# Designs tried in a protein design run: designed miniproteins, single chains. Part 41

Each design is a single chain, and the fold is of that chain. pLDDT is the mean over its residues in the fold that is shown.

## One batch from the design tools (miniprotein)

Design m1409
Fold by ESMFold2-Fast:
Structure m1409 (fold): chain A 82 residues (1-82)
Amino acid sequence: MELTILQARYLALLSEVYLAIKRKDVEALKRAIEEMKEFIKELEKKAEELKEKDPEAAKELEKMVERLKEEIKRAEEEIKSL
């Protein structure tokens, strides 16, 4: 249940970034970047908690963190281009 909620939030943030880029909305993109940064901190904390209890779930969260870091880099590059 908790992992499913985190996965849903992850997908929602990716969609928010995509829409902001498509609309060339710098303010929306900046907000999405800040939301992604905050979510990364939450996911990293949860992954550490799960490392011994559920290592597979912890790896899933770590993959989401890496993807979000890549999306932040892309979003920051898009802001420079706008």
Scores: mean pLDDT 82

Design m1410
Fold by ESMFold2-Fast:
Structure m1410 (fold): chain A 80 residues (1-80)
Amino acid sequence: MLSKEERIEILKRVLKKLKEEGAPQEVLDVVEEAIKELEENPEMPFEELVARLARRLLAVDRKYGFRAMEILNEEILKAS
């Protein structure tokens, strides 16, 4: 199971890659808010956070939302 610190680092890596790929600020803001939610509520189930993140991302920008979820899934698999 991923630690709180590993989960936060995964989201930070997603954010960094999205910034490097030129994602809109609205997409970056959603990922930054997810990092903040994990830092403020470390007991939150990661699966719930990921589901909420996916819904928010796709609502803001479908193209970059899918890209963000692709990066997130890759980082989770690498950490598992």
Scores: mean pLDDT 81

Design m1411
Fold by ESMFold2-Fast:
Structure m1411 (fold): chain A 99 residues (1-99)
Amino acid sequence: SLEEILKEIGIALRLIGLVFDAEQGRLTQADMEELKKILEEIKKLIEEGKVDPSLAERIIKLAREALELAKKQGVVSPELAKEIEKLLEEIEKLVEKQK
């Protein structure tokens, strides 16, 4: 549907902004909270069979890189980092089951 396409575009734009901030060393705690929300939305879309597995795999890779940079920069709480790691593991398991 048009709503699903617009949601996917919105997710892509938010991810691009996060990657740009990561590369510039400008990641914030708010960016990491936004990453968690993006991953929760992606997990739901994968469970609904609405996301290409290859796209999900690329998103997981980018999210792990952003999380590692955020940890190194000290801009993510240990609690939020663990929540994001758990969410990434859950998404990886869902993608594997759909292969």
Scores: mean pLDDT 78

Design m1412
Fold by ESMFold2-Fast:
Structure m1412 (fold): chain A 86 residues (1-86)
Amino acid sequence: LEEAIELLKKAKEAAKKGDFESAIEYVEQALKKAEEAGADEGLIKDLRALAEEIRQLAETGPLSLASNSVVSELESLIRRAERERE
């Protein structure tokens, strides 16, 4: 889970910069690390949903509103992963 949390923090920084290609790569790596760590199924499902959302944004072009939404969702998932680690 520690590696997954670090990757989600990197995804958040990429999303803040509008770099959704890097953000999706970090979220997909975080998803893999979370699955390997046996994370909660709800967290895995939400990570997969966010990965698909970011992928669509990378294809269609980012709007400023979409960037803020992705950052907020990443912050929520980071907090959930940190709670599961504790």
Scores: mean pLDDT 76

Design m1413
Fold by ESMFold2-Fast:
Structure m1413 (fold): chain A 86 residues (1-86)
Amino acid sequence: SEVDKIVEEIVELIKKGEMDEEKLKELLKKLLKLLFDLDEERVEKLAEAFVKEIKRLVEEVGPEEAAKIFRVMLESLKESVEEERK
């Protein structure tokens, strides 16, 4: 699915360690728009918050582990949203 492709791109970007924050933010915005019916302002703020959290995790546990943690978190978020739409 499109969601799965974006999640993989986000995970790979985090794993590289020298992440392009602007590209990461744009991928997160695209993912949020696919999962939620949110306005542009809310999508922007949430994407910025996610970028900050990703940077924090990378600093604490390193890029490889941060990428694994975020994969689980994003997959859980997807499952939760799909459950609510039933």
Scores: mean pLDDT 78

Design m1414
Fold by ESMFold2-Fast:
Structure m1414 (fold): chain A 63 residues (1-63)
Amino acid sequence: KEAKIKEAKEKGKEGDIAYEKKDYKTAAKHFQEAADLLAEVLGKDNGEVKAMELFAKAAESQA
């Protein structure tokens, strides 16, 4: 459980870095991976999961 949350946070940071570099395709992938990991631990209705999914969709739309 703890390890998955840590991995999800690292993926979220990688997504943020890619987004700042305008690498939207890579950002979308990392945000989606973070959302999937958080959903396994916290559930799909969790606010952090929904936020990561929203960031992934926003990045995907700009890619």
Scores: mean pLDDT 79

Design m1415
Fold by ESMFold2-Fast:
Structure m1415 (fold): chain A 80 residues (1-80)
Amino acid sequence: SLLDKILKLAEEVLKKMGVPKSKREETLEKIKKAKTIDEVIEIVRETLFEHVRTPVELLRAAVELHIFRKKVKRIEEEYK
């Protein structure tokens, strides 16, 4: 399903950025309750930025968020 693909992509980006398992699980539960794709993107953004401690990590989080947004929007366009 669309939701399953989004949850998979979100888990992958959060894991790649070093977000702890407990926080990843909490974030995925929030995504399941989101009403729009924009809300999903915002939930992922907030979780990634809460994890950032250095300017380099901030830049990496911004790049990964941009890639996630593009992938999610592409999947949304494929599901009418």
Scores: mean pLDDT 84

Design m1416
Fold by ESMFold2-Fast:
Structure m1416 (fold): chain A 58 residues (1-58)
Amino acid sequence: SAAEALAALRARGGAGRGAAAVFGMGVKDNQPELGARGAAEVARSAGDEAAAEAALRG
């Protein structure tokens, strides 16, 4: 779920927190898939593959 993905991203710190913000904005704007994609890109650009996977699972 989106809540589980957000919790997982927040728990990772650094890039995970940035990814969580992008993910949450997508959900708020009724574009959860776009938010998930943006969050995954933020996480990957910081080298955090697990955070990217968490974003895409939500």
Scores: mean pLDDT 69

Design m1417
Fold by ESMFold2-Fast:
Structure m1417 (fold): chain A 90 residues (1-90)
Amino acid sequence: GSMKKITKEEAEKLLKELGVDESVFDLPAGTYRLLKKKETPDKKEEVFAYTDADGSVIVAKVITRKDGTTEVKVLEKSEDEYRYATLTTK
């Protein structure tokens, strides 16, 4: 799968704009953390941050539906706006 890596500082700014506390950035390299979880009877949405060995961070939303389908969206910056982009993993 093609995941876009961003710097720790850029990820911190992105997550602050989404209302996530900066304490999540005290993660050691090679770790991940669940930032938000929303679960309903028809789907589960989980937002994760992963810190790579070089200090780069990936922020992804994983949506698992009751029919077993899974969708992964990676957080991307476009100019002055932050959005989730859908990854097609094949």
Scores: mean pLDDT 61

Design m1418
Fold by ESMFold2-Fast:
Structure m1418 (fold): chain A 63 residues (1-63)
Amino acid sequence: LSREEREAQAEEIKREADTKIQRLDEIGSLALESGDEYAKEAADEEKRKVQEEMEARIKELEA
């Protein structure tokens, strides 16, 4: 892949991850407001996984 193609794919991966993280942030905020600490922790853990998966995909593009 060209550098431009890799950058374009990386940006697409980042946009997908950002969308998922924002949705999880909303879920976590609602859980926190309702006092559901378990749901809040689950949302935080899922955000971490989304971020790690995003970084792994970007790393594969750079390899």
Scores: mean pLDDT 81

Design m1419
Fold by ESMFold2-Fast:
Structure m1419 (fold): chain A 90 residues (1-90)
Amino acid sequence: MEAAVEAITEALRAGDGEAAAAVLRELLERLLAEGVPPEEALLLAHLVGLEAVLRALPALEKRLPAEEAEELRAAAEARIAALRARLEAL
């Protein structure tokens, strides 16, 4: 999973949403091929994507007003917490 987070973070820093989406799709296919249930696989892929957004935030902070950067961080952290709670409920 760490390699996927790094690849998505790099794509996001470069502004390449298509490359980021391709890495997420490959991660989903791998999880499903390994026998992870679809709901759990989707939640894990979402967590990987949000972790990548948080890692990309220091680069994005130079392009965004401080208030927007902080709101984006808070929103991503809240969504990660919600997704983790859903995974624990499975």
Scores: mean pLDDT 79

Design m1420
Fold by ESMFold2-Fast:
Structure m1420 (fold): chain A 75 residues (1-75)
Amino acid sequence: SLDSMGLYLYVQGLLSEEEEKIVQEYLKKNGPDKDGTLNADQRRNALLQGRPHFRSPYPTDEELQELLERYRKGL
């Protein structure tokens, strides 16, 4: 879904400015930034704390690019 893949790509810093705005609005409603007080680094860190598989060992840069293309085709 948009929430799961979009959050992952947001953490990796691969989204466009427009795509990041969509994720930020989602996080205000459903994520760690509900009160709007977290900055971008704090939001990314909070997501990583709840999702350790976002850190490593995957994906590689090539796998990240494939995920980004799949995410955009799924929009």
Scores: mean pLDDT 65

Design m1421
Fold by ESMFold2-Fast:
Structure m1421 (fold): chain A 56 residues (1-56)
Amino acid sequence: SILVFPSDPAVVAEHRRILDEGQEELRRNRDSSDAVLEEIRARTAARLRELMERHA
């Protein structure tokens, strides 16, 4: 469920890692096109969704 907050510390750590990796990729590609930035954000969102679905 998208609205279920995971209380497992390992899941919370992976959630944070996915966000940090996404932010770092955006930082590395700051001068790229909007299409590239949208693709990076979409991949981060997909990874977060998969993590939540696995632990819901």
Scores: mean pLDDT 76

Design m1422
Fold by ESMFold2-Fast:
Parts: structure tokens; sequence; C-alpha cells
Structure m1422 (fold): chain A 70 residues (1-70)
């Protein structure tokens, strides 16, 4: 369950060209644990926290995807 959600988030980060800060990552993980979050709700949450987004490196995405796929 958490692995599938993690992969979905990585795909979204890759599509947007950004990733959340560590603080935002913690908040997102907490939301996903407590409720079945929709893509629309997830995008709204990201837009509210746009200032906490970091640039994304494709190599970093590949490394994270490999970890989550294990």
Amino acid sequence: KNKEIGLKLLKLWEELGVRPSPELETELAELMEKENISEEELRDYLEKNKSKLLPLDKEMIEALREILEE
C-alpha cells in the first residue's frame, strides 16, 4: 500500500519536475496513512505548499523508484 502510493508520488514529481521538501514529505506521508487521498486532493495540497517544493533530478527519481520497487 505505502509502496504503491510512493511510486505514484514519484511519477507525479517527475511529471511536475519538482519534489517536496523533507517537511512536506512527512506531511504527505501522514495524510496518505490516514486517508485514501485522490490525485485531485494531492495536487491541491501541493499547490498550497508550492513554496516548499524543490527542483527534481531525474537520476534522483530513478534511485527513489528503485528503492520503492524493492
Scores: mean pLDDT 68

Design m1423
Fold by ESMFold2-Fast:
Structure m1423 (fold): chain A 103 residues (1-103)
Amino acid sequence: SAKERIRSLLNQAIELLNKAKEAIEKGDFEKAIEYLSQASDLLTEAARLAREAGFPDEVIELLMRAIQEVGDAIDAVRAGDKETALKHIDRAIELINEALEKI
């Protein structure tokens, strides 16, 4: 079902975001950007599927905000700002978990 596919994509995105946090803590910024970019792709696909399946605007808004937070995390990693990157990743995970509760 669309719901099961969206839940799978969101759970995979959380796993990638946690791997990005680990990479940042280890100073592997190149690997962190790879994981963040992959998470962004999965969130974008989840938002597309949510729109097609007629999910509430609230769910789509949460996913779009999570995508923005991941983008901000990538920018922070590129700037060498570890603390800011981790905060944006944590916000993205919170938004994804809120979306998961509503689907």
Scores: mean pLDDT 94

Design m1424
Fold by ESMFold2-Fast:
Structure m1424 (fold): chain A 58 residues (1-58)
Amino acid sequence: MTDEKIEKAHELAEKIAPEVEEYLKKNPDLSNDEIDELTLKKWEEIAKEVGIEIPPLL
């Protein structure tokens, strides 16, 4: 992976982070495992958009 792809993924993550934060605030009873799963799915979406291959954790 190139540093430029990582930077692009980080920028997309920063744009999406407020949506994830709001979702977590609305669902405070979520377990840490469920929170991690949601975060990983968001990262997988970003990675695909940037062209980084990340295996799904399902």
Scores: mean pLDDT 67

Design m1425
Fold by ESMFold2-Fast:
Structure m1425 (fold): chain A 93 residues (1-93)
Amino acid sequence: MEEIRELLKKLRELVEKKAPSEEIIETAREILEKLREAVEAGEDPHEVYELLQELGDLLNEALEKGLISMEQVKELNEEIYEVLELAEEREAA
């Protein structure tokens, strides 16, 4: 989980510095992959929910700043919802 928080901090810095869209998307995808792995490993689902929300907020900020496209945000949000659903299924069991 610390590694994911460090990646979120990196993503925030990239958005603040108006980094290229490729770097923003790559970092967001790495965060999503690690969050999915964390859910599969049995990490706290509430912690996963908080990190997914932070990721979503940063992606919306990047979109508002014109750093990424609506299509890219839509694709990433689909992946966010997939990880959220997986975490919810594990919590319900």
Scores: mean pLDDT 84

Design m1426
Fold by ESMFold2-Fast:
Structure m1426 (fold): chain A 60 residues (1-60)
Amino acid sequence: MEDIEKRIKEVDEELQRIVAELQRLAASPQPDLQRMRELSERMMELIKERERLEEELKKL
């Protein structure tokens, strides 16, 4: 249980960092669209990982 909860926390922290970076890039007068795309893809991967970890917690 504790290992899964710790991993969820780590994923949540990385998601918060990605969201902050995306907001920063979107506020730029010349946003790096390629970087934003890469971060969006990474964010989607982390969301899927978080959902998988939550399902594992539900089975306990």
Scores: mean pLDDT 81

Design m1427
Fold by ESMFold2-Fast:
Structure m1427 (fold): chain A 81 residues (1-81)
Amino acid sequence: NPLLERARELAKQLSPELQPLVLRAIDIAEEALKEEDPFEREELEGIVLLILAVLLVVTKDPREREIIREILDLLEEALKL
Protein backbone atom coordinates (compact mmCIF):
# COMPACT_ATOMS: atom_id res chain seq x y z
CA ASN A 1 0.00 0.00 0.00
CA PRO A 2 1.79 3.19 -1.21
CA LEU A 3 0.05 5.46 1.34
CA LEU A 4 1.17 3.28 4.28
CA GLU A 5 4.73 3.09 2.87
CA ARG A 6 4.81 6.91 2.60
CA ALA A 7 3.55 7.15 6.20
CA ARG A 8 6.36 4.78 7.35
CA GLU A 9 8.99 6.91 5.56
CA LEU A 10 7.65 10.08 7.23
CA ALA A 11 7.71 8.35 10.65
CA LYS A 12 11.52 7.94 10.29
CA GLN A 13 11.80 11.75 10.60
CA LEU A 14 10.23 11.72 14.10
CA SER A 15 12.11 11.54 17.42
CA PRO A 16 12.97 8.06 18.80
CA GLU A 17 10.23 8.50 21.43
CA LEU A 18 7.47 9.14 18.84
CA GLN A 19 8.58 6.70 16.10
CA PRO A 20 7.42 3.43 17.79
CA LEU A 21 4.01 4.91 18.70
CA VAL A 22 3.39 6.25 15.18
CA LEU A 23 4.66 3.01 13.57
CA ARG A 24 2.23 1.06 15.80
CA ALA A 25 -0.64 3.26 14.53
CA ILE A 26 0.46 2.52 10.92
CA ASP A 27 0.60 -1.24 11.70
CA ILE A 28 -2.96 -1.10 13.12
CA ALA A 29 -4.10 0.78 9.98
CA GLU A 30 -2.62 -2.05 7.86
CA GLU A 31 -4.56 -4.57 10.03
CA ALA A 32 -7.76 -2.52 9.50
CA LEU A 33 -7.28 -2.64 5.69
CA LYS A 34 -7.10 -6.49 5.87
CA GLU A 35 -10.02 -6.85 8.33
CA GLU A 36 -13.15 -8.40 6.76
CA ASP A 37 -15.48 -7.76 9.74
CA PRO A 38 -16.84 -4.17 9.38
CA PHE A 39 -17.27 -3.76 13.17
CA GLU A 40 -13.70 -4.91 13.96
CA ARG A 41 -12.40 -2.74 11.10
CA GLU A 42 -14.23 0.32 12.52
CA GLU A 43 -12.74 -0.41 15.98
CA LEU A 44 -9.19 -0.61 14.52
CA GLU A 45 -9.80 2.62 12.54
CA GLY A 46 -10.95 4.32 15.76
CA ILE A 47 -7.81 3.17 17.60
CA VAL A 48 -5.57 4.56 14.81
CA LEU A 49 -7.32 7.96 14.92
CA LEU A 50 -7.19 8.06 18.73
CA ILE A 51 -3.43 7.29 18.89
CA LEU A 52 -2.60 10.02 16.36
CA ALA A 53 -4.99 12.54 17.97
CA VAL A 54 -3.35 11.98 21.39
CA LEU A 55 0.14 12.33 19.85
CA LEU A 56 -0.88 15.62 18.19
CA VAL A 57 -2.09 16.96 21.58
CA VAL A 58 1.10 15.95 23.48
CA THR A 59 3.67 16.77 20.74
CA LYS A 60 4.97 20.34 21.17
CA ASP A 61 7.54 20.48 18.35
CA PRO A 62 5.87 22.17 15.32
CA ARG A 63 7.88 20.13 12.77
CA GLU A 64 6.94 16.81 14.38
CA ARG A 65 3.29 17.94 14.64
CA GLU A 66 3.33 18.69 10.87
CA ILE A 67 4.73 15.21 10.15
CA ILE A 68 2.11 13.51 12.40
CA ARG A 69 -0.66 15.51 10.67
CA GLU A 70 0.63 14.38 7.24
CA ILE A 71 0.72 10.76 8.48
CA LEU A 72 -2.85 11.14 9.81
CA ASP A 73 -3.99 12.47 6.40
CA LEU A 74 -2.29 9.54 4.60
CA LEU A 75 -3.89 6.97 6.94
CA GLU A 76 -7.35 8.60 6.63
CA GLU A 77 -6.98 8.45 2.82
CA ALA A 78 -5.87 4.78 2.96
CA LEU A 79 -8.81 3.89 5.28
CA LYS A 80 -11.23 6.06 3.19
CA LEU A 81 -12.28 8.13 6.22
Scores: mean pLDDT 87

Design m1428
Fold by ESMFold2-Fast:
Structure m1428 (fold): chain A 89 residues (1-89)
Amino acid sequence: STAAERAVEELRKAIEDAKKGIKEITYEQLLNMMIRYALSQGQRDLAAQLEALKADPRAGVELAIEHLEREGQLELAEALREAVEVADK
């Protein structure tokens, strides 16, 4: 299992729990997950940019999605987009 595969699994579990009403998904939680992911990949500049956006976690998550799509991490980007849609409900 890669770090990306583990992040997708974590996001899918969070989405399932939120859809069942067990736990809410927040932009703060999603941003913190993406900071941990960036650090696990050695992406220090991305991690620093995401950390700076903790005061605007929606913008931080959008930046993370754009980066994942540019880098071809399409499964992780799609899982994160679905988590965002659930967080907005």
Scores: mean pLDDT 86

Design m1429
Fold by ESMFold2-Fast:
Structure m1429 (fold): chain A 55 residues (1-55)
Amino acid sequence: MEVYIDGVPTDEELEKIKNDPSVKKIYVSSGGSLPGLAYNKLKEAGLEDKYGGVR
């Protein structure tokens, strides 16, 4: 399953993703939020290996 995040992910969104083993890739929407900050939040949560880029 692919997950799309609008803007900077919340801690609640990160916990849901971490607890779902079907998540294979995570994309950050290009919709005007800071993609670097969103990436750093994913990395801090240990999800950088699933980061697929901005879409």
Scores: mean pLDDT 75

Design m1430
Fold by ESMFold2-Fast:
Formats: sequence, structure tokens, C-alpha cells
Structure m1430 (fold): chain A 67 residues (1-67)
Amino acid sequence: NILEEIEKYRNVSVQEIYEELKKNLDKANKAAIEMAQFLEEHPEIRKVWPLTPENYFRLLYYFYENG
């Protein structure tokens, strides 16, 4: 369950995630595509997990590390 795995990033700041993503823009772009596909396939997730800036960057970071 991806949402449960993202909880490991709850204490990582948006700034730290942003700095990590900037180190490899190609990988970050790939992660963004994977995240967009995931959200398109699972639109119901937005009802139980609000896409705040913090949640957005944590989800993106999940795909960055695991995609």
C-alpha cells in the first residue's frame, strides 16, 4: 500500500525533498510521470488523502526513490 509507505516520509521537509529532486532532474521527471499515472488510476485516493503541497512532495519522493 503506497499510502502506508509514504508515512515513512512524514518527517522529511518539503525543502529537503525539493533539494533531493534537484540532484537528478531526469529521475524527478520520471517520478512525476509515474505519480501522475498512479493518481489517474486511483482518483478515489484524493477523497481520503488530500493532495496538499506536503502530501504531493511526499508522494513524488516515494516514486523518485522507488520508481
Scores: mean pLDDT 80

Design m1431
Fold by ESMFold2-Fast:
Structure m1431 (fold): chain A 62 residues (1-62)
Amino acid sequence: MMVSKLSAAMLLLGSGDIDQAVEILKSLGVPQSELDKIKEAAKEGNYKEAIKIAKESVDKIM
């Protein structure tokens, strides 16, 4: 289930739907500090970095 939600969040980040992606990642237990980094990277257009931070954060929780 977490992997499916992570995949959805990564797709949303890649499409620029940052707020929805952040909500999904928050529901997976990603800390606010990591969510802020993901949001900042995505706003800068660095979606690859945002996706990397999201995946790494979820992997560390699991």
Scores: mean pLDDT 78

Design m1432
Fold by ESMFold2-Fast:
Structure m1432 (fold): chain A 63 residues (1-63)
Amino acid sequence: ELDREVARALALIYLAIGNIDYEKGDKEGAIESYRKAIQLFEEAGDTEGAEWARSKLEELEKE
């Protein structure tokens, strides 16, 4: 079973990848990375992190 702290660290990494992809104009890559971050934050029990990542994804899907 994945340790919660490791899951949270991986979520932050995917969040960073999503931000980089978005800045590069790779909307599909950003969406995929944000979705992975949300899943990992949920596994970590980090509700605030998951909500933040969902907010990022929703903003991106509107544009």
Scores: mean pLDDT 81

Design m1433
Fold by ESMFold2-Fast:
Structure m1433 (fold): chain A 75 residues (1-75)
Amino acid sequence: GAQEQRVKAVYDVGGKYVTIELRFTTMGPSDKVNVIIKDASGNEQKYTATKEEVEKLVEEMKRDEKAIDFSESDM
């Protein structure tokens, strides 16, 4: 079966912690994936992005030295 992949990064934005969570399948027939952004107050914003956009975003998050925490997990 397809495994869901999660990528999480935490950023400090002017003393506020913003969490970016990406939830997607690494392989699948759909080109669209869910992107969840969680702010310092716990409010979640949900977006839809393409797999190519998500792969680029993950690479940028992994290379971003401003991230105070970064994690990847398969679920």
Scores: mean pLDDT 69

Design m1434
Fold by ESMFold2-Fast:
Structure m1434 (fold): chain A 87 residues (1-87)
Amino acid sequence: SLEEEYEKLKEEALEEAKKEFSEEYVKAFDRVLDELLKQAIEKNLSVEEFRGMVELLMQLAKSLVARGASVEQVEEVLRAAAKAALS
């Protein structure tokens, strides 16, 4: 199902995040992806659109963490980016 494909993409992104980030950043990323997944289901987004947004958020997270952004800053920026992408 579409929901199963979204869950799979979310889990794959979280496994990548666990290799790159400390636990607190991974938890923040998980919260953002969980909300994105709920919105993707509601809006009936394609698997390709959802994958693109997840990949964009991962690259943004990597960039922010590399620049010394706090967990709170990363979460806020990712939530804003996800909301903008869904508009």
Scores: mean pLDDT 88

Design m1435
Fold by ESMFold2-Fast:
Structure m1435 (fold): chain A 78 residues (1-78)
Amino acid sequence: MEEEHFDIIVESVNRLFKERGSDLDVEKMSLEELRRLAEELAKRLGASESTRQRIRDAKTKEEYLALILGLLLREKAS
C-alpha cells in the first residue's frame, strides 16, 4: 500500500467529517464499518450508479476511503 496516498485520503476524509461536526477516525474503522459508511453516504448524497457499483466491488480500506472522499467532495462542490 502506498502509505502517503492512504494517509492523504484518511486526513481528507477525517477533515471533511470534522467540518460536519463529527470526530470520526476512519483510519481505525474496519472494512465492514467503512463499507457501511460508504453505502450510507452514497444513499444520502444521491451518488451515481457507477459510484454505488464501485462500493460493491471495493475490497480494501483504501478503496472505500477513496470513494467516501469522492462523495464528500462532490457534496461540497454541489
Scores: mean pLDDT 76

Design m1436
Fold by ESMFold2-Fast:
Structure m1436 (fold): chain A 74 residues (1-74)
Amino acid sequence: SVEEALKRFRERHPDWSDEELKKFIEDVKEGLLLIIDAVQKLTDERGGTEEDQKRIENAKKNLEEVYKKELEFL
């Protein structure tokens, strides 16, 4: 779970502040968005299906939902 993963991360990095952990989570989210954007660009250039577009939209939605949960468990 997101809660269990964050708890394990905190246990491994006890010297990290909540602010540092939040910044790390934010940086990871930004990196994942870059990957999603690269997939979107490739899909647009190579001709993707409507289903490919839905998968990209779902990936963005899921990332936002996970990020929200991660912040809620801080």
Scores: mean pLDDT 79

Design m1437
Fold by ESMFold2-Fast:
Structure m1437 (fold): chain A 70 residues (1-70)
Amino acid sequence: TEYTELLERLYEEGRTREMAELMRERGAPEAVVDLAEAAALAVENEGKRTPELEELEARVKEAIAERAAA
């Protein structure tokens, strides 16, 4: 699949931000996009914990909890 091939190429090239953007543009679930954005932020911040990364992790956690409760 062209979409999957593009995601793999972006990941291999270290273009994690563009990967997250592509996922959002293609209508991936918000939790998946949030995970990709968290990965991009981790790369951009050299693995440091930032408020933005913590907020994205919290949103993913909430999405998982709501899914489990439904």
Scores: mean pLDDT 67

Design m1438
Fold by ESMFold2-Fast:
Structure m1438 (fold): chain A 89 residues (1-89)
Amino acid sequence: MKEEELKKIEEKIREMEAELKKFAEEHGLEHAAELARKLAEALVEAAKMLGMEASFEEPSETEFSLRIRYLDENGNEQVIEMHITAPEP
């Protein structure tokens, strides 16, 4: 895998975390969760196209996490995680 592409995904996830935090403050956690789910689905698809394992899960109705797992050039497992919680409807 190209190191440049890996760094871009890491940077995008960091940016998304910051943007989602700001969005949650402006629009509430419920809307931030909905946006994050759409973004998580897009990132999982993009990561799979780059040969990485990616998943997201919903531990409860108001919680979800995105996890992108990849192997670095030394074969070490690396994980990028994002977690958000929304209030119950």
Scores: mean pLDDT 64

Design m1439
Fold by ESMFold2-Fast:
Structure m1439 (fold): chain A 113 residues (1-113)
Amino acid sequence: SIVEEAKKLLEEMKEKLLKAKTIEEAEEILGEGMDKLYELMKKASLEEKKEIAKKLVEMFKELSKELPKEIAGKLIQSAIIYLDVMKEYADEETKKILEELIKELEKILEEVE
């Protein structure tokens, strides 16, 4: 299932991000992961997109507690930028899901700033 593939991708991203030694390494890991997530999102139904968005929020909540604040903040900011670009190419219903996802990530970002 697309949701199970996305969950596996997010778990792999989390583990790699926790082991990253530099901000540059972490941003590269995030970029590669977000590109793969975007490909899965394009194939997903609206309900699957909502489940994937929920899992992405859960990942960033965990990372915000385990990573140094500077790294967590930069990663969340980068993820918001990726999602904003995705919105440019999304249909109206998908845009609503991405807007809610961005709002949830902005709330996490406030906790690490």
Scores: mean pLDDT 86

Design m1440
Fold by ESMFold2-Fast:
Structure m1440 (fold): chain A 76 residues (1-76)
Amino acid sequence: SAREFVLRTMRALAAAARAAGEEVGSLEKIEETLTEEKLKEMAERIKKEIEELKKEYESLSPEEQEAVDIILKEIE
């Protein structure tokens, strides 16, 4: 579902951010406050951004490629 996809993507982004040394908090609260309609909209946007990142993968820096790899592994 769109909800499952968005939640998986958010967890992947949190994992990538933590790997980069970023502090991540309150993601569970964000998940609870989003409506199904908003989650579907976010899923569509996320899918489009991922496809664009895949097209530009070879031009990304090694650290950006690492982050993309983490995200794609989680979503796959």
Scores: mean pLDDT 66

Design m1441
Fold by ESMFold2-Fast:
Structure m1441 (fold): chain A 91 residues (1-91)
Amino acid sequence: MEISIYVFFESGKERKVAENLKTELDIDIAIAMAIMSIWMFGGKEIKIELKGSKEDVKKGTEIVEKSLKEAGLEIEKKEFKDDTAIITVKI
């Protein structure tokens, strides 16, 4: 399964802040980095993309949701399309 994290700035620009995340620790660190990027550079949205098998995507989504909740972030939108999940968080 592939997990990538993007930050959207108020200007409408997107930046990938993490990719190819493999462990729960990698996910936690990447989410912390995304939050820091928003705080330092100005942004309003984090997008997390998961791609893989339906089972892997479901499991990965649960891990991501847990990490976001522990960081004090609420999920605004969650979308599933085939083998892809997109989780959107607004800050």
Scores: mean pLDDT 77

Design m1442
Fold by ESMFold2-Fast:
Structure m1442 (fold): chain A 72 residues (1-72)
Amino acid sequence: SLEEAEEALAAALRDQKARGDVTVRLIGPEGLPEKEFVLRPDDSDENIREVAREAARMLFEHGGELEIRPAP
Protein backbone atom coordinates (compact mmCIF):
# COMPACT_ATOMS: atom_id res chain seq x y z
CA SER A 1 0.00 0.00 0.00
CA LEU A 2 1.01 3.65 -0.28
CA GLU A 3 1.27 3.95 3.52
CA GLU A 4 3.48 0.85 3.71
CA ALA A 5 5.70 2.26 0.94
CA GLU A 6 6.03 5.59 2.79
CA GLU A 7 7.01 3.77 6.02
CA ALA A 8 9.55 1.55 4.25
CA LEU A 9 11.09 4.47 2.33
CA ALA A 10 11.29 6.63 5.47
CA ALA A 11 13.10 3.80 7.31
CA ALA A 12 15.51 3.26 4.39
CA LEU A 13 16.24 7.01 4.13
CA ARG A 14 16.91 7.25 7.89
CA ASP A 15 19.46 4.43 7.59
CA GLN A 16 21.08 5.89 4.47
CA LYS A 17 21.45 9.49 5.68
CA ALA A 18 22.92 8.29 9.00
CA ARG A 19 25.89 7.03 6.92
CA GLY A 20 26.36 10.38 5.15
CA ASP A 21 24.73 12.62 2.55
CA VAL A 22 22.29 10.80 0.27
CA THR A 23 20.75 11.84 -3.04
CA VAL A 24 17.18 10.77 -3.90
CA ARG A 25 16.08 11.21 -7.51
CA LEU A 26 12.45 10.83 -8.58
CA ILE A 27 12.13 9.65 -12.18
CA GLY A 28 8.83 10.04 -14.02
CA PRO A 29 7.11 7.32 -16.06
CA GLU A 30 8.81 8.58 -19.27
CA GLY A 31 12.24 8.02 -17.69
CA LEU A 32 12.95 11.73 -17.11
CA PRO A 33 14.22 13.06 -13.75
CA GLU A 34 11.43 15.13 -12.15
CA LYS A 35 12.83 15.95 -8.69
CA GLU A 36 16.04 15.55 -6.70
CA PHE A 37 16.52 15.72 -2.93
CA VAL A 38 19.70 15.69 -0.85
CA LEU A 39 19.39 14.40 2.71
CA ARG A 40 22.15 15.10 5.23
CA PRO A 41 22.81 13.41 8.59
CA ASP A 42 21.57 16.52 10.42
CA ASP A 43 18.30 16.78 8.45
CA SER A 44 15.09 16.59 10.50
CA ASP A 45 12.75 13.60 10.56
CA GLU A 46 10.18 15.98 9.01
CA ASN A 47 12.38 16.34 5.90
CA ILE A 48 12.88 12.56 5.70
CA ARG A 49 9.11 11.98 5.86
CA GLU A 50 8.52 14.63 3.18
CA VAL A 51 10.99 12.96 0.80
CA ALA A 52 9.50 9.52 1.56
CA ARG A 53 5.99 10.80 0.72
CA GLU A 54 7.17 12.30 -2.59
CA ALA A 55 9.00 9.08 -3.50
CA ALA A 56 6.01 6.87 -2.64
CA ARG A 57 3.72 9.07 -4.76
CA MET A 58 6.11 8.85 -7.70
CA LEU A 59 6.09 5.05 -7.51
CA PHE A 60 2.38 4.48 -6.81
CA GLU A 61 0.50 7.47 -8.29
CA HIS A 62 2.72 8.32 -11.30
CA GLY A 63 4.16 4.90 -12.22
CA GLY A 64 7.70 6.24 -12.02
CA GLU A 65 10.95 5.12 -10.40
CA LEU A 66 13.38 6.35 -7.77
CA GLU A 67 17.16 6.27 -7.42
CA ILE A 68 18.89 6.50 -4.03
CA ARG A 69 22.67 7.05 -4.02
CA PRO A 70 25.30 8.13 -1.49
CA ALA A 71 26.43 11.69 -2.19
CA PRO A 72 30.22 12.30 -2.24
Scores: mean pLDDT 80

Design m1443
Fold by ESMFold2-Fast:
Structure m1443 (fold): chain A 72 residues (1-72)
Amino acid sequence: MIKYLTFRVPATPEGAEKLLKELEEKGLKVSPELRKQIEEAVRAAAEAGIKELIVTAAVEGDEVVGARVLPA
């Protein structure tokens, strides 16, 4: 069964890093490809003038299988 975890993060590199650290501290694995996609999505949002993001991570077992990044 897929679980969804939702985070509110600032659209900054530090916000992306904190999110990835929180997922790791929960024992969740994030692939290098997905990590890069999250970091790039946060950067693109910041460049578009978005200040805050809602990130929803889809988790299956101990793995993050996807993420959605939306303006807050």
Scores: mean pLDDT 83

Design m1444
Fold by ESMFold2-Fast:
Structure m1444 (fold): chain A 78 residues (1-78)
Amino acid sequence: SMEELEELKEIVREEFKKLFPDKEISDDLLTPLAEFVKLLFPDEKDKRKAARRVLLHYKERLEAVPKKLITLEDLKEP
């Protein structure tokens, strides 16, 4: 649902700030990451744990972005 997606986007944003305190994440990147949380961990009731696992999967790519604000364009896969 839209409400579930918006809640997951906020959880991803909060967990991102804990892992990358000197960086910011754009809304355009939050949406695909939140959808990825739903896709990979549909049965995980701890949504913060699921979000953290998704972010850790992208850790090296996120750390490699030299800008404060990370956008979807910075992480596009071919």
Scores: mean pLDDT 81

